# Designed miniproteins, single chains, continued (2): the designs that were tried, part 46

Each design is a single chain, and the fold is of that chain. pLDDT is the mean over its residues in the fold that is shown.

## One batch from the design tools (miniprotein)

Design m5571
Fold by ESMFold2-Fast:
Structure m5571 (fold): chain A 72 residues (1-72)
Amino acid sequence: RVRQLLENARIAYRIVAASLPELAKLYGNPQFAADAAAAERGLREVDELIEKYEKGEITPEQLRAWLEERRA
């Protein structure tokens, strides 16, 4: 369950990071560029958490806490 949420977040961040720079260019809205940068940071965080989870270095409880922080 938690692993599936991380994979879904990874896919979502990857799509957003790829799409928003083009939208910023087309519409001239700097918020899209800022959101793309935030998505790239989120993707890096998710990738790191997935690696640690696979290695058993992080607990499901710690992963849930991280997801709740990102949801707020």
Scores: mean pLDDT 71

Design m5572
Fold by ESMFold2-Fast:
Structure m5572 (fold): chain A 83 residues (1-83)
Amino acid sequence: SREALEAEAERLLAELAAYAEGVLARLSATLSADDFRRRANQITRVVQRTGEEVLRLLEQGDLEGMRRAVEEGRREIDALAAA
């Protein structure tokens, strides 16, 4: 149903946001204030772009696409955290 797809999109985006917060908390302990600010801005942009893609896929009813988009967003966040 549409309600189930909307609930899943909300859950996926909440999980991505929580994941990003955990990564940012670790980086704040490790990086200088300046480096942290730049990295946090990059990670925030990944979360925002992934959210837009999930909403686009939600309109198409593409559940597997939404899951893939969030997984790809997590991989981009991991790459930024490792740089």
Scores: mean pLDDT 90

Design m5573
Fold by ESMFold2-Fast:
Structure m5573 (fold): chain A 94 residues (1-94)
Amino acid sequence: SSEEELERMIEGARKALEEARRNKLSADEVRLLAETAIAEFTEFAKKHKLSEEQKKKLREMLEEIVRFAEEVSPEVGRRVREAAERALEVIEES
């Protein structure tokens, strides 16, 4: 189901962020990780009619990704925030 797929994607993203913190990834590696995750969530939103609960979960996950990127680098955080804002427009229209 789309609900189970979204839960797996969110779990995967959180594990990736935890591993990135543990391994002290570079700013460029964090940017690539964040942009990849945001692109995957954006594609999910394009393929599914999202419930309000799914939209809330996606907003929360995007916020977690942005905050992580900001902790690593303010410059990367700004770029990731811009990508997340574009993704949120797609999510809200789903």
Scores: mean pLDDT 87

Design m5574
Fold by ESMFold2-Fast:
Structure m5574 (fold): chain A 61 residues (1-61)
Amino acid sequence: ATPEEIVAQLRARREQAASLGLLTPEIDALVDQAIAAARAGDWEAFRAAIAQLDAELQKAR
């Protein structure tokens, strides 16, 4: 997958989370961090941001 494809997937997930009422400022910031990391090719930072996103979404349920 290209960085652009990954960014598109993250944006779609953000919109889905917003529609479910799960988009907190913390989750929104983590999505921004993941997008920035993907655009920079920093896959270590990307994976860390995704792990934090998964943990926050788990807590919101």
Scores: mean pLDDT 77

Design m5575
Fold by ESMFold2-Fast:
Structure m5575 (fold): chain A 89 residues (1-89)
Amino acid sequence: ASPAEQAKAVAEAVAEHARRAAEEGKLSEEKAEEIVRLAEEAIRAIDAGDAERAAEALARLARAAAEAGLLPEVDPEELRREALRALES
C-alpha cells in the first residue's frame, strides 16, 4: 500500500475508535467529534496531495487521540516529520 493509503487507513481507524469509545461511554461525544473532525481534515489533505498539511493534520490527530487515551502519548513534531517524509516520497 502507498504511504498515502496507509495514512488514510490510520486516520479512519482512529476516527472509528473514537466513535466506538463514545458509543461505549468511554469518551465524551464532544471529544469524539473533535477527533473525527481532525481525522477528516487529515484525509482531505491527503486526498488533495498536500503532504505538509497532511503531516500537520496527522500529528494533531495523533496528539488529540493520545490525550483522549486512544493512543500512546506521541511527540507531535516527530510524528509530523515522519509523516511528511513518508508522504513526500
Scores: mean pLDDT 80

Design m5576
Fold by ESMFold2-Fast:
Structure m5576 (fold): chain A 57 residues (1-57)
Amino acid sequence: SSEAAERARKGAEASGGEKAGEAAYKGHLDGGPVTARREGLKEGSGGGAAGGMGAKG
């Protein structure tokens, strides 16, 4: 699910920077790492979305 992976990446990137976003994206695509998927979703749902409006969060 490319769309869900993109959301996870953006959320994690906004909170943890590009590294976190990349890890969440790849983890979600692999369909295995619950940590990356949950962290990305949590960031996007919480404060990650607000930070993402600026340059790199």
Scores: mean pLDDT 58

Design m5577
Fold by ESMFold2-Fast:
Structure m5577 (fold): chain A 80 residues (1-80)
Amino acid sequence: GSLSPEEQAEYREVYRLVKDEGLSVFEARARVRGIDPETVRAEALARGKALNPQASDEEAIAMVETAEYLRAAAAELGLD
C-alpha cells in the first residue's frame, strides 16, 4: 500500500530540503520530525540490519538512506 497522506507530506518536505537546502536525507527527516539527526541515523542502522543482517553498518545505513530518498522522490512525483 502507499504511504498515508501525512507520511507523503513529510516525504515531500524531506525531498524539498534535500534538493533546495542541500541537506542529507537523515538531516532533512530529522528537521521535518523535530528530532536529533543522530537518532535518525541510529534508527536507520537498526532498520538496515533488520532488513539485511549480513550488511556492514555502513552498507545498512546506505541502503536505508537510499530507500528514504527514493520514497521522498516518489512522494514528490505522486508515486506509490
Scores: mean pLDDT 81

Design m5578
Fold by ESMFold2-Fast:
Structure m5578 (fold): chain A 81 residues (1-81)
Amino acid sequence: SADEELLREAKRLTEEAFFNPEKREENLERLQELLKKAKDPEVKEAIELFIRAVEAYQAGDYATALEYAQKAEELIKKYLA
């Protein structure tokens, strides 16, 4: 579905932002655009968690960033089951 494609892209953007500091601001903007396009509430929640993860990483709170990313991945796993 379109929402499944949004989830895949959101995960990709989040992973790229974690490993590439220069991409964090751009990828946050792109994640916000994906959030606007999402229809399913569970998909919106996962994307919001990825946004929170990148914001935490940008702030230097790596432990919190990984926790948000893990929560988003668990939601994706449940959604795709």
Scores: mean pLDDT 87

Design m5579
Fold by ESMFold2-Fast:
Order: C-alpha cells, then structure tokens, then sequence
Structure m5579 (fold): chain A 84 residues (1-84)
C-alpha cells in the first residue's frame, strides 16, 4: 500500500540520516570504534528491511531499502579507510 511504502521510506531515511551522523563522528575521531560498530548495525537494519520487503512482494519498498544500502555501504567503506 502507499501507506506502507511511505512508512518504510520514512524509517529508511532515518537510518540513512543516522549513518551519515555516525560517519561525521568518525571523520572527527577516526578512533571511534563504537561509531563504526553502530554504522554496521544501521546497514544490517536496512538489509533486514530489504529482505522482509522482498519476501512480502513489496518491490517498491525493497528498492528504497536497496538504494539506502548502497549509500550506507559507501559511508562504511569510507569510514574504514579513515580508520586505518
């Protein structure tokens, strides 16, 4: 439904915003291992949302989650590079 897709998008947008904030923290302090762990948790949550959406046949919500996974995965890769 439109309401379900909207709710998923709002949830996913919040997870991406949290990931961006965690990445900003890592840029300020590259020794912040707690922020890196939390960033990985945010990625895991969006992956679960994608998986559930696919099982339910909600391809629109799955696509929203897929785009967010790509964004967070880039942030995680950049964070790991900064933390070398």
Amino acid sequence: SEEEVKAVKELVDKLVARAQALYAQIKQDPNNRQALLQLEVELGMVRIIRGVSKVMGDEESAKVAEEAIEEIDKLLAEAKELMK
Scores: mean pLDDT 88

Design m5580
Fold by ESMFold2-Fast:
Structure m5580 (fold): chain A 66 residues (1-66)
Amino acid sequence: MKKVVVGIGKTEEEGQEAAARAAERLGADAAVGYSEKDRDKALEQAKKLQKEHPEVEVIVVTPEDA
């Protein structure tokens, strides 16, 4: 199963770092980072991806989860 990690941090850089750590641990195919300001946008994009591609597992993480 393909896996995509969406990381949300205080900054976009922190979100990207969290996503990268989680992707390495989980063997994910892609990682994308967002800032807290873009949290709603990140969650909408994650839901859209999961709906359009049910075969892809979309995982949302924060720096604490990574």
Scores: mean pLDDT 79

Design m5581
Fold by ESMFold2-Fast:
Structure m5581 (fold): chain A 65 residues (1-65)
Amino acid sequence: GDEEAFEAAKRAALEAGASEEAATRLAQSLVDGDTLGAVRLYLEGRVTPEQANAATRAYREALAK
């Protein structure tokens, strides 16, 4: 469910070196379907492309379970 997808995305972002705050905000944006919010974190330099890609992949994999 959304909770599992949130936790998977947050964990993947943290493992990729994102801060707790950035990982939480990125995971929340993915769960909310807030694509603009996720892109904004990247453009503001708060997450790297690698961190965003890791979180997005984990989110999609969690939804496919």
Scores: mean pLDDT 78

Design m5582
Fold by ESMFold2-Fast:
Structure m5582 (fold): chain A 93 residues (1-93)
Amino acid sequence: MEDVEEGLKRLEESLAKSEDKEAAQHFLEAAKAAYEEKYEEAIEHLLKATKLLIEAHPEYAEEIREGFKEILKEIAEKAGLEEIAKKALEELE
């Protein structure tokens, strides 16, 4: 339950360092979708934001991936979307 907030905070801090507004927008849409229980949309936006951040800032890639995994774990736990979560992780690797 705190995992989403910690993951969001970690990704927001990375976004603030990046000046990457497109990734920030997808990240915010992912958070909004997750809180509205639109978990598939949340995962899609989160994956897009995460890919953009890693491409722009490979030095923060590990921290960005950790934030993504924390949020994805919370979404999968609430929605039972383990297969979609696995596919998202595979696309990130």
Scores: mean pLDDT 71

Design m5583
Fold by ESMFold2-Fast:
Structure m5583 (fold): chain A 70 residues (1-70)
Amino acid sequence: SEEEKRKEALRKVEELLKQMEELIKRGELTSDKLHEIADEIGRLSVLLPEAEREEVVRKLAKLVKEASKK
């Protein structure tokens, strides 16, 4: 069902955000990996309702800023 696909997409996005956070914490986040994870989250986010999509984009933006700050 559409609801099941949405829940699976949200779970995958949450896993990708956690992966990015752990890579930042370990200092192992490469530019290539950042783009890979961000692109995948972007693809999955189109399956999410507007409210969930906005929250995901906000979380991703925070992680990207954190990764870019030296």
Scores: mean pLDDT 81

Design m5584
Fold by ESMFold2-Fast:
Structure m5584 (fold): chain A 100 residues (1-100)
Amino acid sequence: MTLSDEEKVRAGSYYLWQMETKPEEVAALLEKLKAALPEEEWERLLRELERLEEELRRLKPDFAVKPGEEIGELSEEVKELLIRFLELLLRMMEEAAKQL
């Protein structure tokens, strides 16, 4: 089954929370993705990822969405960006898997 939009919002929020609270673990994941992807493709995807992160920080200055935070209370714009953020991460993982 494909992930629902609500599941994507939850997963994206959890990933962003990990970036704020466990940056070393996230850096290790990104390093593995970088090693698995062609340099040009990694550079393009990383740029898109950084752009989405900047938009999220602009709309939500308190940025870190904790696992216990009520997802339904997030604005529609923030939810949409979280969905796009997760979809980009899934695309990066899918491209990395093709290299294996």
Scores: mean pLDDT 70

Design m5585
Fold by ESMFold2-Fast:
Structure m5585 (fold): chain A 149 residues (1-149)
Amino acid sequence: SDLQRQLQQFTKQAQDYKDMAKLYFELAEKLKQLALKKLKEGDEKEAALQFAGAYRALAVAYNYLALAYTYQKQALQLQTQITVEELTKRANASDPATAAKLDNEKNLLQSQTSNQISQLTSTADKYNTLAKAYEKLAKEYEKKAKELE
């Protein structure tokens, strides 16, 4: 169905952004190690440039994580909608006792989904805040590198 296709797309987008974030975290670590090596060699300017690169990579990684969590939230909302619609159809075709049990399962699922969406939203907001903080740190290290010329 169209909803199942959209669910697959959101799930894939969430995973793709998590994979991109992982690559940028790995890049940030490599640049950080290079910066530390340059600092040990007495090359303070190159160290500052590599720290700037590492912080920019961290900012990009956290932006991708925020996007991943946003798509994961969309996927969760859509998965819950699909499951609620299925439970509702089953309840409508069932005896009153079975229908009441399915309605309870639906209510529990909706409550659990609401709580998880709140947590995903909070986490995405934290990642956006971290991305901005690391972008600011990158700019400060770029400025430091220029002052060392």
Scores: mean pLDDT 92

Design m5586
Fold by ESMFold2-Fast:
Structure m5586 (fold): chain A 80 residues (1-80)
Amino acid sequence: MGPKTPEMEERQKKREEQIERFLREVLGYSEEEIEEILNDEEKRLLVDRAITRLEMLDLLGAPEAQREALLARLREELAA
């Protein structure tokens, strides 16, 4: 693994907590489903990318329909 600073480790931990919270609170997954997704590197990256895109949509004041479409697509990709 590459060298990690304390700041990088803290950011990674906060991001992992953010992903877990998003899966639990926004998508409504159980703890067992969350663990399965977090252990799948591809699914974890899909969630991380979706969170970043949702934050961008919020920053830009995008219509709710765009947020809903992104969440629907993410659910389909996670179910596959």
Scores: mean pLDDT 78

Design m5587
Fold by ESMFold2-Fast:
Structure m5587 (fold): chain A 86 residues (1-86)
Amino acid sequence: SAEAKYSKDLSSLSDEEKLELLRKLLEALGFPEEVIERLVELVERYLKGEMTAEEVEEEVKKIFEELIEKGQLPEEVRKAIEEALK
Protein backbone atom coordinates (compact mmCIF):
# COMPACT_ATOMS: atom_id res chain seq x y z
CA SER A 1 0.00 0.00 0.00
CA ALA A 2 1.19 3.51 -0.80
CA GLU A 3 -0.30 4.78 2.49
CA ALA A 4 1.71 4.12 5.66
CA LYS A 5 0.52 5.03 9.19
CA TYR A 6 3.82 5.65 10.97
CA SER A 7 4.95 8.60 13.14
CA LYS A 8 8.00 8.93 10.87
CA ASP A 9 5.70 9.51 7.85
CA LEU A 10 3.83 12.27 9.71
CA SER A 11 7.15 14.04 10.44
CA SER A 12 7.93 13.87 6.69
CA LEU A 13 4.92 16.08 5.76
CA SER A 14 6.02 18.90 3.44
CA ASP A 15 6.01 22.51 4.64
CA GLU A 16 3.30 23.19 2.00
CA GLU A 17 1.09 20.41 3.46
CA LYS A 18 1.60 21.78 7.00
CA LEU A 19 0.69 25.32 5.87
CA GLU A 20 -2.41 24.07 4.00
CA LEU A 21 -3.59 22.19 7.12
CA LEU A 22 -3.03 25.32 9.26
CA ARG A 23 -4.98 27.46 6.76
CA LYS A 24 -7.96 25.05 6.86
CA LEU A 25 -7.93 25.00 10.68
CA LEU A 26 -7.89 28.82 10.87
CA GLU A 27 -10.76 29.01 8.33
CA ALA A 28 -12.74 26.51 10.45
CA LEU A 29 -12.16 28.71 13.54
CA GLY A 30 -13.65 31.72 11.68
CA PHE A 31 -10.57 33.94 11.32
CA PRO A 32 -10.75 36.70 8.65
CA GLU A 33 -8.85 35.86 5.42
CA GLU A 34 -6.27 38.65 5.91
CA VAL A 35 -5.49 37.31 9.41
CA ILE A 36 -5.19 33.73 8.10
CA GLU A 37 -2.62 34.95 5.54
CA ARG A 38 -0.62 36.79 8.25
CA LEU A 39 -0.60 33.74 10.56
CA VAL A 40 0.31 31.33 7.73
CA GLU A 41 3.19 33.64 6.68
CA LEU A 42 4.55 33.66 10.26
CA VAL A 43 4.53 29.84 10.40
CA GLU A 44 6.13 29.65 6.92
CA ARG A 45 8.95 31.96 8.09
CA TYR A 46 9.42 29.77 11.17
CA LEU A 47 9.58 26.59 9.03
CA LYS A 48 12.20 28.26 6.77
CA GLY A 49 14.31 29.16 9.85
CA GLU A 50 13.77 32.91 9.30
CA MET A 51 12.09 33.34 12.73
CA THR A 52 12.50 31.74 16.16
CA ALA A 53 9.54 30.23 18.05
CA GLU A 54 9.74 33.18 20.49
CA GLU A 55 9.55 35.72 17.63
CA VAL A 56 6.52 33.90 16.15
CA GLU A 57 4.80 33.91 19.58
CA GLU A 58 5.37 37.69 19.95
CA GLU A 59 3.96 38.41 16.46
CA VAL A 60 0.95 36.11 17.06
CA LYS A 61 0.31 37.95 20.37
CA LYS A 62 0.35 41.31 18.52
CA ILE A 63 -2.11 39.97 15.90
CA PHE A 64 -4.48 38.68 18.62
CA GLU A 65 -4.29 41.99 20.53
CA GLU A 66 -5.16 43.84 17.28
CA LEU A 67 -8.09 41.47 16.62
CA ILE A 68 -9.45 41.97 20.16
CA GLU A 69 -9.22 45.78 19.80
CA LYS A 70 -11.04 45.66 16.43
CA GLY A 71 -13.63 43.13 17.66
CA GLN A 72 -12.52 40.66 14.96
CA LEU A 73 -11.38 37.77 17.21
CA PRO A 74 -13.71 34.78 16.53
CA GLU A 75 -15.98 34.00 19.51
CA GLU A 76 -14.90 30.33 19.61
CA VAL A 77 -11.22 31.37 19.84
CA ARG A 78 -12.00 33.88 22.61
CA LYS A 79 -13.87 31.16 24.56
CA ALA A 80 -10.97 28.71 24.09
CA ILE A 81 -8.47 31.29 25.44
CA GLU A 82 -10.73 32.04 28.45
CA GLU A 83 -11.06 28.31 29.23
CA ALA A 84 -7.28 27.76 28.89
CA LEU A 85 -6.61 30.59 31.39
CA LYS A 86 -8.91 29.09 34.07
Scores: mean pLDDT 73

Design m5588
Fold by ESMFold2-Fast:
Structure m5588 (fold): chain A 82 residues (1-82)
Amino acid sequence: ELLEKNREAAIEDNAKALVEEEGLPEEEARIIAETAVKKMEDFFLNQSDLPVPQSVVAQEALEAGRKAAEEAKRREELARLA
């Protein structure tokens, strides 16, 4: 399936870039990439009648992924403090 193939490639490319550029652990980078790609797909599926530049959608999806990873880290930090 073209959609799944593109999704898998996008996740791998984004995760690899995050590991190389920001030195994030591969697992954390993958979570960010997966969240961002899924959010971008969901946006296109639900916003077909609202034209938005793809670059803006990608940027917003990446920010959502980073927030998700940060929230996961925050929860882990709170558990560590106990």
Scores: mean pLDDT 67

Design m5589
Fold by ESMFold2-Fast:
Structure m5589 (fold): chain A 74 residues (1-74)
Amino acid sequence: SDELLEQLLAAFPTMRADGRGAIDGSPATVYSPLTGRDFDVGHFLAFGRRYDVSKMDEEEIERALEELREEYED
């Protein structure tokens, strides 16, 4: 859901600090300046359902996002 996406994006301070917002002009992707990558919104929401990002530091989130990338690699 959109509310879950907003909660996930709020857990990435680097996205907020840039003032760009967290979605790259499309509901299909999320850009992370921490990793320099775009993520599919569906995969990112699946990530947010599995992990409590509010209890993770920036480095832990970065590593978990790389794990997500490996799981859903095309």
Scores: mean pLDDT 55

Design m5590
Fold by ESMFold2-Fast:
Parts: sequence; C-alpha cells; structure tokens
Structure m5590 (fold): chain A 71 residues (1-71)
Amino acid sequence: AEELEKLKKQFDELIDLIENDPEKAVDWVLKLADKEGPVDRQKVIEEIEDLRKKLKESKEKLQEALKKAKE
C-alpha cells in the first residue's frame, strides 16, 4: 500500500513537470535512465514533446466534454 502511494506520487510529479517545466521533466527522465546506461538526450526531448502534445489534446477534449455537460 505504502509503495503504491509513493509510485503514484512520483508519476503525478512527472506529469506536472511535463506540463509546467518540460526541461526539468527531461532532466528527471535522464537521471532515472543514468542507472540503465547512456541515453540519447534528443530522443528523450522528442518523447517529452510528444507527451506534452497528447496532454494538451486530452485537456482540449475534456474542456469540450465539460462544455457539453453544461448544456
């Protein structure tokens, strides 16, 4: 139970960083990857950018659903 809560908090923190501070999100991912060996920084940047795009699209869809719920 305690381990699951810790894991959820780490994911929530990463999502917040991706949305609000993408440079810190890249650094956070690279810091984790450092344990697994050398990682292409450019590839990490591209993946974070793709995730940001998907998050923005998801937010727009949620806003549209909320607008329809007001009718």
Scores: mean pLDDT 72

Design m5591
Fold by ESMFold2-Fast:
Structure m5591 (fold): chain A 113 residues (1-113)
Amino acid sequence: DFFKEEMKSIIDELVEFIKRLKEKYSDNPKVVELADKVIEIANEIRKAIDSGDYEKAIELMEKFIETLKELFDEVVKAVKDPREQEALRSIGDYLVEQLKKFIEKAKEYYKKK
């Protein structure tokens, strides 16, 4: 299943990125808390995909996007360099947009199966 493998790949890449953010901002309790929540939701998404529960995977992916937005907002607040803040906002916005587009394509794919 192409979408199963792609969704897992995307989630794995994001989890590694989030782990790096958690390490960089380890002194910020809100960033650490939100990073841990994103990682937990990612693990639940993987479990839902592996069990074939695509409705649950989609629901969890929507929760993942919302928690990811909250994480990027807190990281931006922690940054002092305006250029780094703008870069992080742009990365966060890009990732959220791509994930939303992926979810819509996944919904279409699983409706046909």
Scores: mean pLDDT 82

Design m5592
Fold by ESMFold2-Fast:
Structure m5592 (fold): chain A 69 residues (1-69)
Amino acid sequence: KLRDYTEQQLIRLTAESAVESGAISEEQAKEILEKSRSMSDTGILLAEKLGGDVDKLLAVLDQVGRRGD
């Protein structure tokens, strides 16, 4: 369950889900993991790498929710 994850585990899950969905590269995911200290940082970095494509961002978040449950 997502609520049982630590923030660091959620950051990692989000980055891995984005790579698995094909939204970002493994190199981009590594950058997110290195620079993110919070889920807010992760969301901002992910949105930036997606070029502000909100639909792609929402698709990644849906996959995270599906994997975490």
Scores: mean pLDDT 74

Design m5593
Fold by ESMFold2-Fast:
Structure m5593 (fold): chain A 69 residues (1-69)
Amino acid sequence: SMARREAIRELVDRLRAAFPELSDEALANIEESLEYHEVTVEEIEETLARYQAVLAHARADRAARAAAA
């Protein structure tokens, strides 16, 4: 339970840092959704790894779009 809550908090913190445009409401909704689905620590760790990959991809996409503008 505690490990799960800590992993969820860490994921939300990483999302906040990577996407400062996300509202507090959107981040709260994500946190609530993760808690509701009773995800395991392993699933949260896999999601963190996936989001780290998505962040790298999103940065590349933003750079490409800026170059195209």
Scores: mean pLDDT 72

Design m5594
Fold by ESMFold2-Fast:
Structure m5594 (fold): chain A 100 residues (1-100)
Amino acid sequence: SAEELAAAIARHEEMMARVEAKALEMLKELGGEKGEITVKDYLAAVRKELPHWDITEAQVERWLRRLDKDKDGVVTEAELLAALERRRAAQIEEIRAELG
């Protein structure tokens, strides 16, 4: 199960990396010079760019709430990058816990 868990984590990480790369791309496009967008604007953009993905609005909202650490309804590039760093650190910790 450890090998299967590691493989599942790796696949999930690759999929999430693609989602996060798209999120950063959209944030840069929509945030303009401020590098800021509202969670609502981001939800609309994700639905427009990824209309054929089987993701619900609730799933996207849940993911974006993890980015919005200040809970102010605004996602900045700094918050997105910080969330990516924390997620990678957390995944490494999980892998170490499973394999250590």
Scores: mean pLDDT 64

Design m5595
Fold by ESMFold2-Fast:
Formats: structure tokens, sequence, C-alpha cells
Structure m5595 (fold): chain A 68 residues (1-68)
């Protein structure tokens, strides 16, 4: 099955990550899963459904950062 690679240390999620850092990791993971090479390419091609996923990822990132 498809495997999502671990992000590089610069953008990697850990217990000290900010909401913005977690959000970037989530966007990178979603973009990779959908076959995009970058978050920028994903955002340029994003449909309305993809934009809902992006918004939900931001809310999830804020929730995770608040938990940490």
Amino acid sequence: GPLLPTPPGKGRFDASATAEEIYEVMLETIAEAKGYESVEDFLKAASEEDQEIIRNAKLAAEYVAKQA
C-alpha cells in the first residue's frame, strides 16, 4: 500500500511543535498522499473538497498543539 514518508527534521512534528509546524506536516502528508510533490502544488490544484480537508487539518493541528 502507499507509504507516507517521515518529514525532514525542519518540518517534523514533535512534542514541542507549534500549530503552524504541525499544520505544515499535515498538509505535506495530504499532498504526498494525493500525489503532489509539494504543498504549494496541492494548494494550487485544491478543489472545494480539498479545501475542506485543509481547513480540518488546520483545526486538527491547533488541537494537537494545544494538547502538547
Scores: mean pLDDT 71

Design m5596
Fold by ESMFold2-Fast:
Parts: sequence; structure tokens; C-alpha cells
Structure m5596 (fold): chain A 100 residues (1-100)
Amino acid sequence: SALSKVLEEFSEEHSEEVEKRLAAAKTQEEKEELARETLAELFRRILNDPAAKADLLALLDRNIANAVNEEAKKTLEEVKRYLEAGDVEKAAEVLVEAEK
């Protein structure tokens, strides 16, 4: 899929830098900030590719339909709304915060 191609290319370009930054992170807050920045950059890359964007939104719709509880469903719906609005930073913040 177009999304899989973007994810593979992003991983190849960024994995070494992210691993080095993660190894240097001393606090949970620094690790969460790195996760937000990395995810926002990934979302920006995906949104700039119309086919990858369509694939991501379809994946989110499937995950929303299969959500294990109402909190997970609302989180994914909020992420989808921010991505549709092009607000990649807020989408990343919501997703990272939900993993706490």
C-alpha cells in the first residue's frame, strides 16, 4: 500500500537518528517529546501523499470500528479529526498521551 511505502521510507531515513536520540533521553518526558516530534513528522509525510493519507484514514476507520472500549474509540476519532484538519502536532500529542 502507499502507506506501507511511506512508513518503510520514513523508517529507513530516520531510524538511526531516532535510536541515537532515544539512547540520549534521560527522562520519560524527553522520550515522550521525541515520540511526539517523530510521529508528527511521520504524519506530515503521510498527509503530503494523497494515497498514503487515504490509506491511513481507512486504517483509522477500521481501528475505530474495532476499538476495545469507548476511550480508545474517542482517542482514535480525535486523532482522525486532527489529521483531516492537517494538525499533525495535535494528532501526535493525542496518540502519545493515550499510551500513558
Scores: mean pLDDT 85

Design m5597
Fold by ESMFold2-Fast:
Structure m5597 (fold): chain A 93 residues (1-93)
Amino acid sequence: MKPSIFEKAVELNEDNPEAKEAAKKALEHLKKAVEAMKKGDFEEALRHAEKAREYAEKALEASKTKEAKLAAELAEGVAAVVYGVASLLAKKS
């Protein structure tokens, strides 16, 4: 909800630098994927959405608490949806 789930994954990993950095990179790539979709660059959006998924998965693997793992898992799910949408749009353009 009112932080992005990616921002929550960063917050819940404050004491875990590996998971925190992965969650930050996932958020950065998700923002770039959404920006690319707004510009109609679906190939760029697809590349960034793929990276967002990879980093969200790394954050999930590195997270130590159940709350941090859940936030990272939900963030990976959001990135997977964005990847799916970008992939469908890239095939039509």
Scores: mean pLDDT 80

Design m5598
Fold by ESMFold2-Fast:
Structure m5598 (fold): chain A 103 residues (1-103)
Amino acid sequence: MAPPSAADRVRALGEGLAYLMKGEPDKAIERMRAAGHPELAEFLREAVEAGIDPKTLGRVVANGLRDAGLEEIADRFLEAMEKNDPEGVLEAAQRAAEAIAAR
């Protein structure tokens, strides 16, 4: 298969964070692996083992979105993370992936 796009990676990260917020880290890791992102799955597994707070990972992702010029989506993503809204996190990640893929 072709290498995953930046849009696919952002979507996978959003799905992973949403599962972490639901207390389902195994599903987060498996979903990333199934989506063709084994390196992201390993990163997430290591972060879970280290006890890293999902909100900390969310801030890293939001900073990446801001650097990509997606400031409004980054703000929505952070708001969903702070409110413990996994559906909002997933929606923001999907919007970011759509914006990146639109080119």
Scores: mean pLDDT 77

Design m5599
Fold by ESMFold2-Fast:
Structure m5599 (fold): chain A 88 residues (1-88)
Amino acid sequence: MERREVLNASDRFGAAPSDEPDYTALPPEQRDAVRAAMRASREKLEADGVPFEEALDANGKRVRAALVEVTLPNGEVGGAMYRVEEPL
């Protein structure tokens, strides 16, 4: 994943109009698996100390974000945008 891609994540690229997977539409078994995979990706991100990118919110304020990959139990690979806050 590249820093520029985080800023231009799919939601912005092509003004992704709900082009993201609807996890609530998945079978219950897949929903639980997706949640577990997302959590594992988050933990890996923290453990690896991955640098977070600066992006702009709707008010032009800088926020930190990272893009992580999620592997589904059926072998499909998806991407998830992860936004983080800076604890001061």
Scores: mean pLDDT 49

Design m5600
Fold by ESMFold2-Fast:
Structure m5600 (fold): chain A 58 residues (1-58)
Amino acid sequence: MDEAQKIKDLGLSLGVEEGVKYAQKSIDALKQGDKESAQKYLDKAIELVTEAARRHDA
């Protein structure tokens, strides 16, 4: 829940469009009660945003 929003905010800060997209899908899935899809989207968002953060200085 809070994690998806944090990852979305970080992705927006880093300009990671794909990561923001998956974080938003995770948030939407949580609102729909789909915990399985939310977790899968969150995992993908974390991977994308984390890789971008490692490469990017901010």
Scores: mean pLDDT 78

Design m5601
Fold by ESMFold2-Fast:
Structure m5601 (fold): chain A 58 residues (1-58)
Amino acid sequence: SRRDEIAAALNALTPAAQALVLREYGAATPEEVVDRIAGLSEEEQERYLASLRALQDF
């Protein structure tokens, strides 16, 4: 599912990159970030997913 893809992309990030994403979203946990993105439009989910994947090289 899209939610599983977002969770996988987030979990593939370094701890530093995960902390950055949590701060940007004002979230306390990675699961809250997944919930927020999964609640967005399909187009917005694609954009955020691409951003998370780009952060894997960070």
Scores: mean pLDDT 79

Design m5602
Fold by ESMFold2-Fast:
Structure m5602 (fold): chain A 71 residues (1-71)
Amino acid sequence: ASAADTAAFLRLAGFDVSAADLNRAFRTREPLRVGDTEFTPLGPDEFLVRRGTQRLVLFRDGDGYGLRPAS
């Protein structure tokens, strides 16, 4: 999915993030905090995205992004 579509889905899931925040996370590959949402690197192309008890894995999918549940 595009950065915009992925960010829109994350907002529906309760993460207050923008497409620019996703692009910044993958550009820097460093931990990033956006409000109460934290991006923690899991690998070169993966982040753990957390807000309170909510968790998802955000990953690079070609020129865009994908999401999966965090176990």
Scores: mean pLDDT 82

Design m5603
Fold by ESMFold2-Fast:
Structure m5603 (fold): chain A 72 residues (1-72)
Amino acid sequence: DEFARLQAEIDRELAELDALAAELRKQGRHFDADILESQIAIIRWLKKHSETVEGLEGILRAARSALEVAKK
């Protein structure tokens, strides 16, 4: 099931984003962590309300982009 597979991949990316937000907090980078947590919340909201494979593909790309930017 392509829909379920994309949901699992999005959950994987969100888990990595959560780990990065926690790491930023440990480093005292509270402002950067707050911004990242807000982005994670938006991605989770979009995933919950997505009803299409195409929508989930867009959300997965957004999550991967956020992860790439946050690692800099």
Scores: mean pLDDT 84

Design m5604
Fold by ESMFold2-Fast:
Structure m5604 (fold): chain A 69 residues (1-69)
Amino acid sequence: GPSSTLVVANNEKEALEKAEELGFPVMVSGAKVPPSQPPSPLRLATDEKELREIAKELGFPVQLVGLSK
């Protein structure tokens, strides 16, 4: 399905680096994600469904990075 793509990192360090470069919150995979909103400028998610949902909320045209199916 034609869905939006966002920058996803396997490590928090990578995510915050991308967030700094892009200037918006980035999702991190492979980390403990609380059900609430994170205090950091980056978004944490453990499910792809959440990622694309947040991507729509943010409304940024980014590509998925470092993710393979």
Scores: mean pLDDT 52

Design m5605
Fold by ESMFold2-Fast:
Structure m5605 (fold): chain A 65 residues (1-65)
Amino acid sequence: TVIPLSPRAQAFLGAGTGLDGAELEAVELDEETGEAWAILKDGSRVALPATAADARRAVAAADAL
């Protein structure tokens, strides 16, 4: 499952991963393996040091009003 990132979620994940949040496009969640990947605006993929469930929760929390 691919989840597009809001500017808030980009900044939050960037700070947590050491990636430039401005270069983050989406998070890819592999629900079979439980892995999470960052998709960058240039199309590259970077493994996240988080499970798919943790990444989904973090994005939801960053986007909460």
Scores: mean pLDDT 70

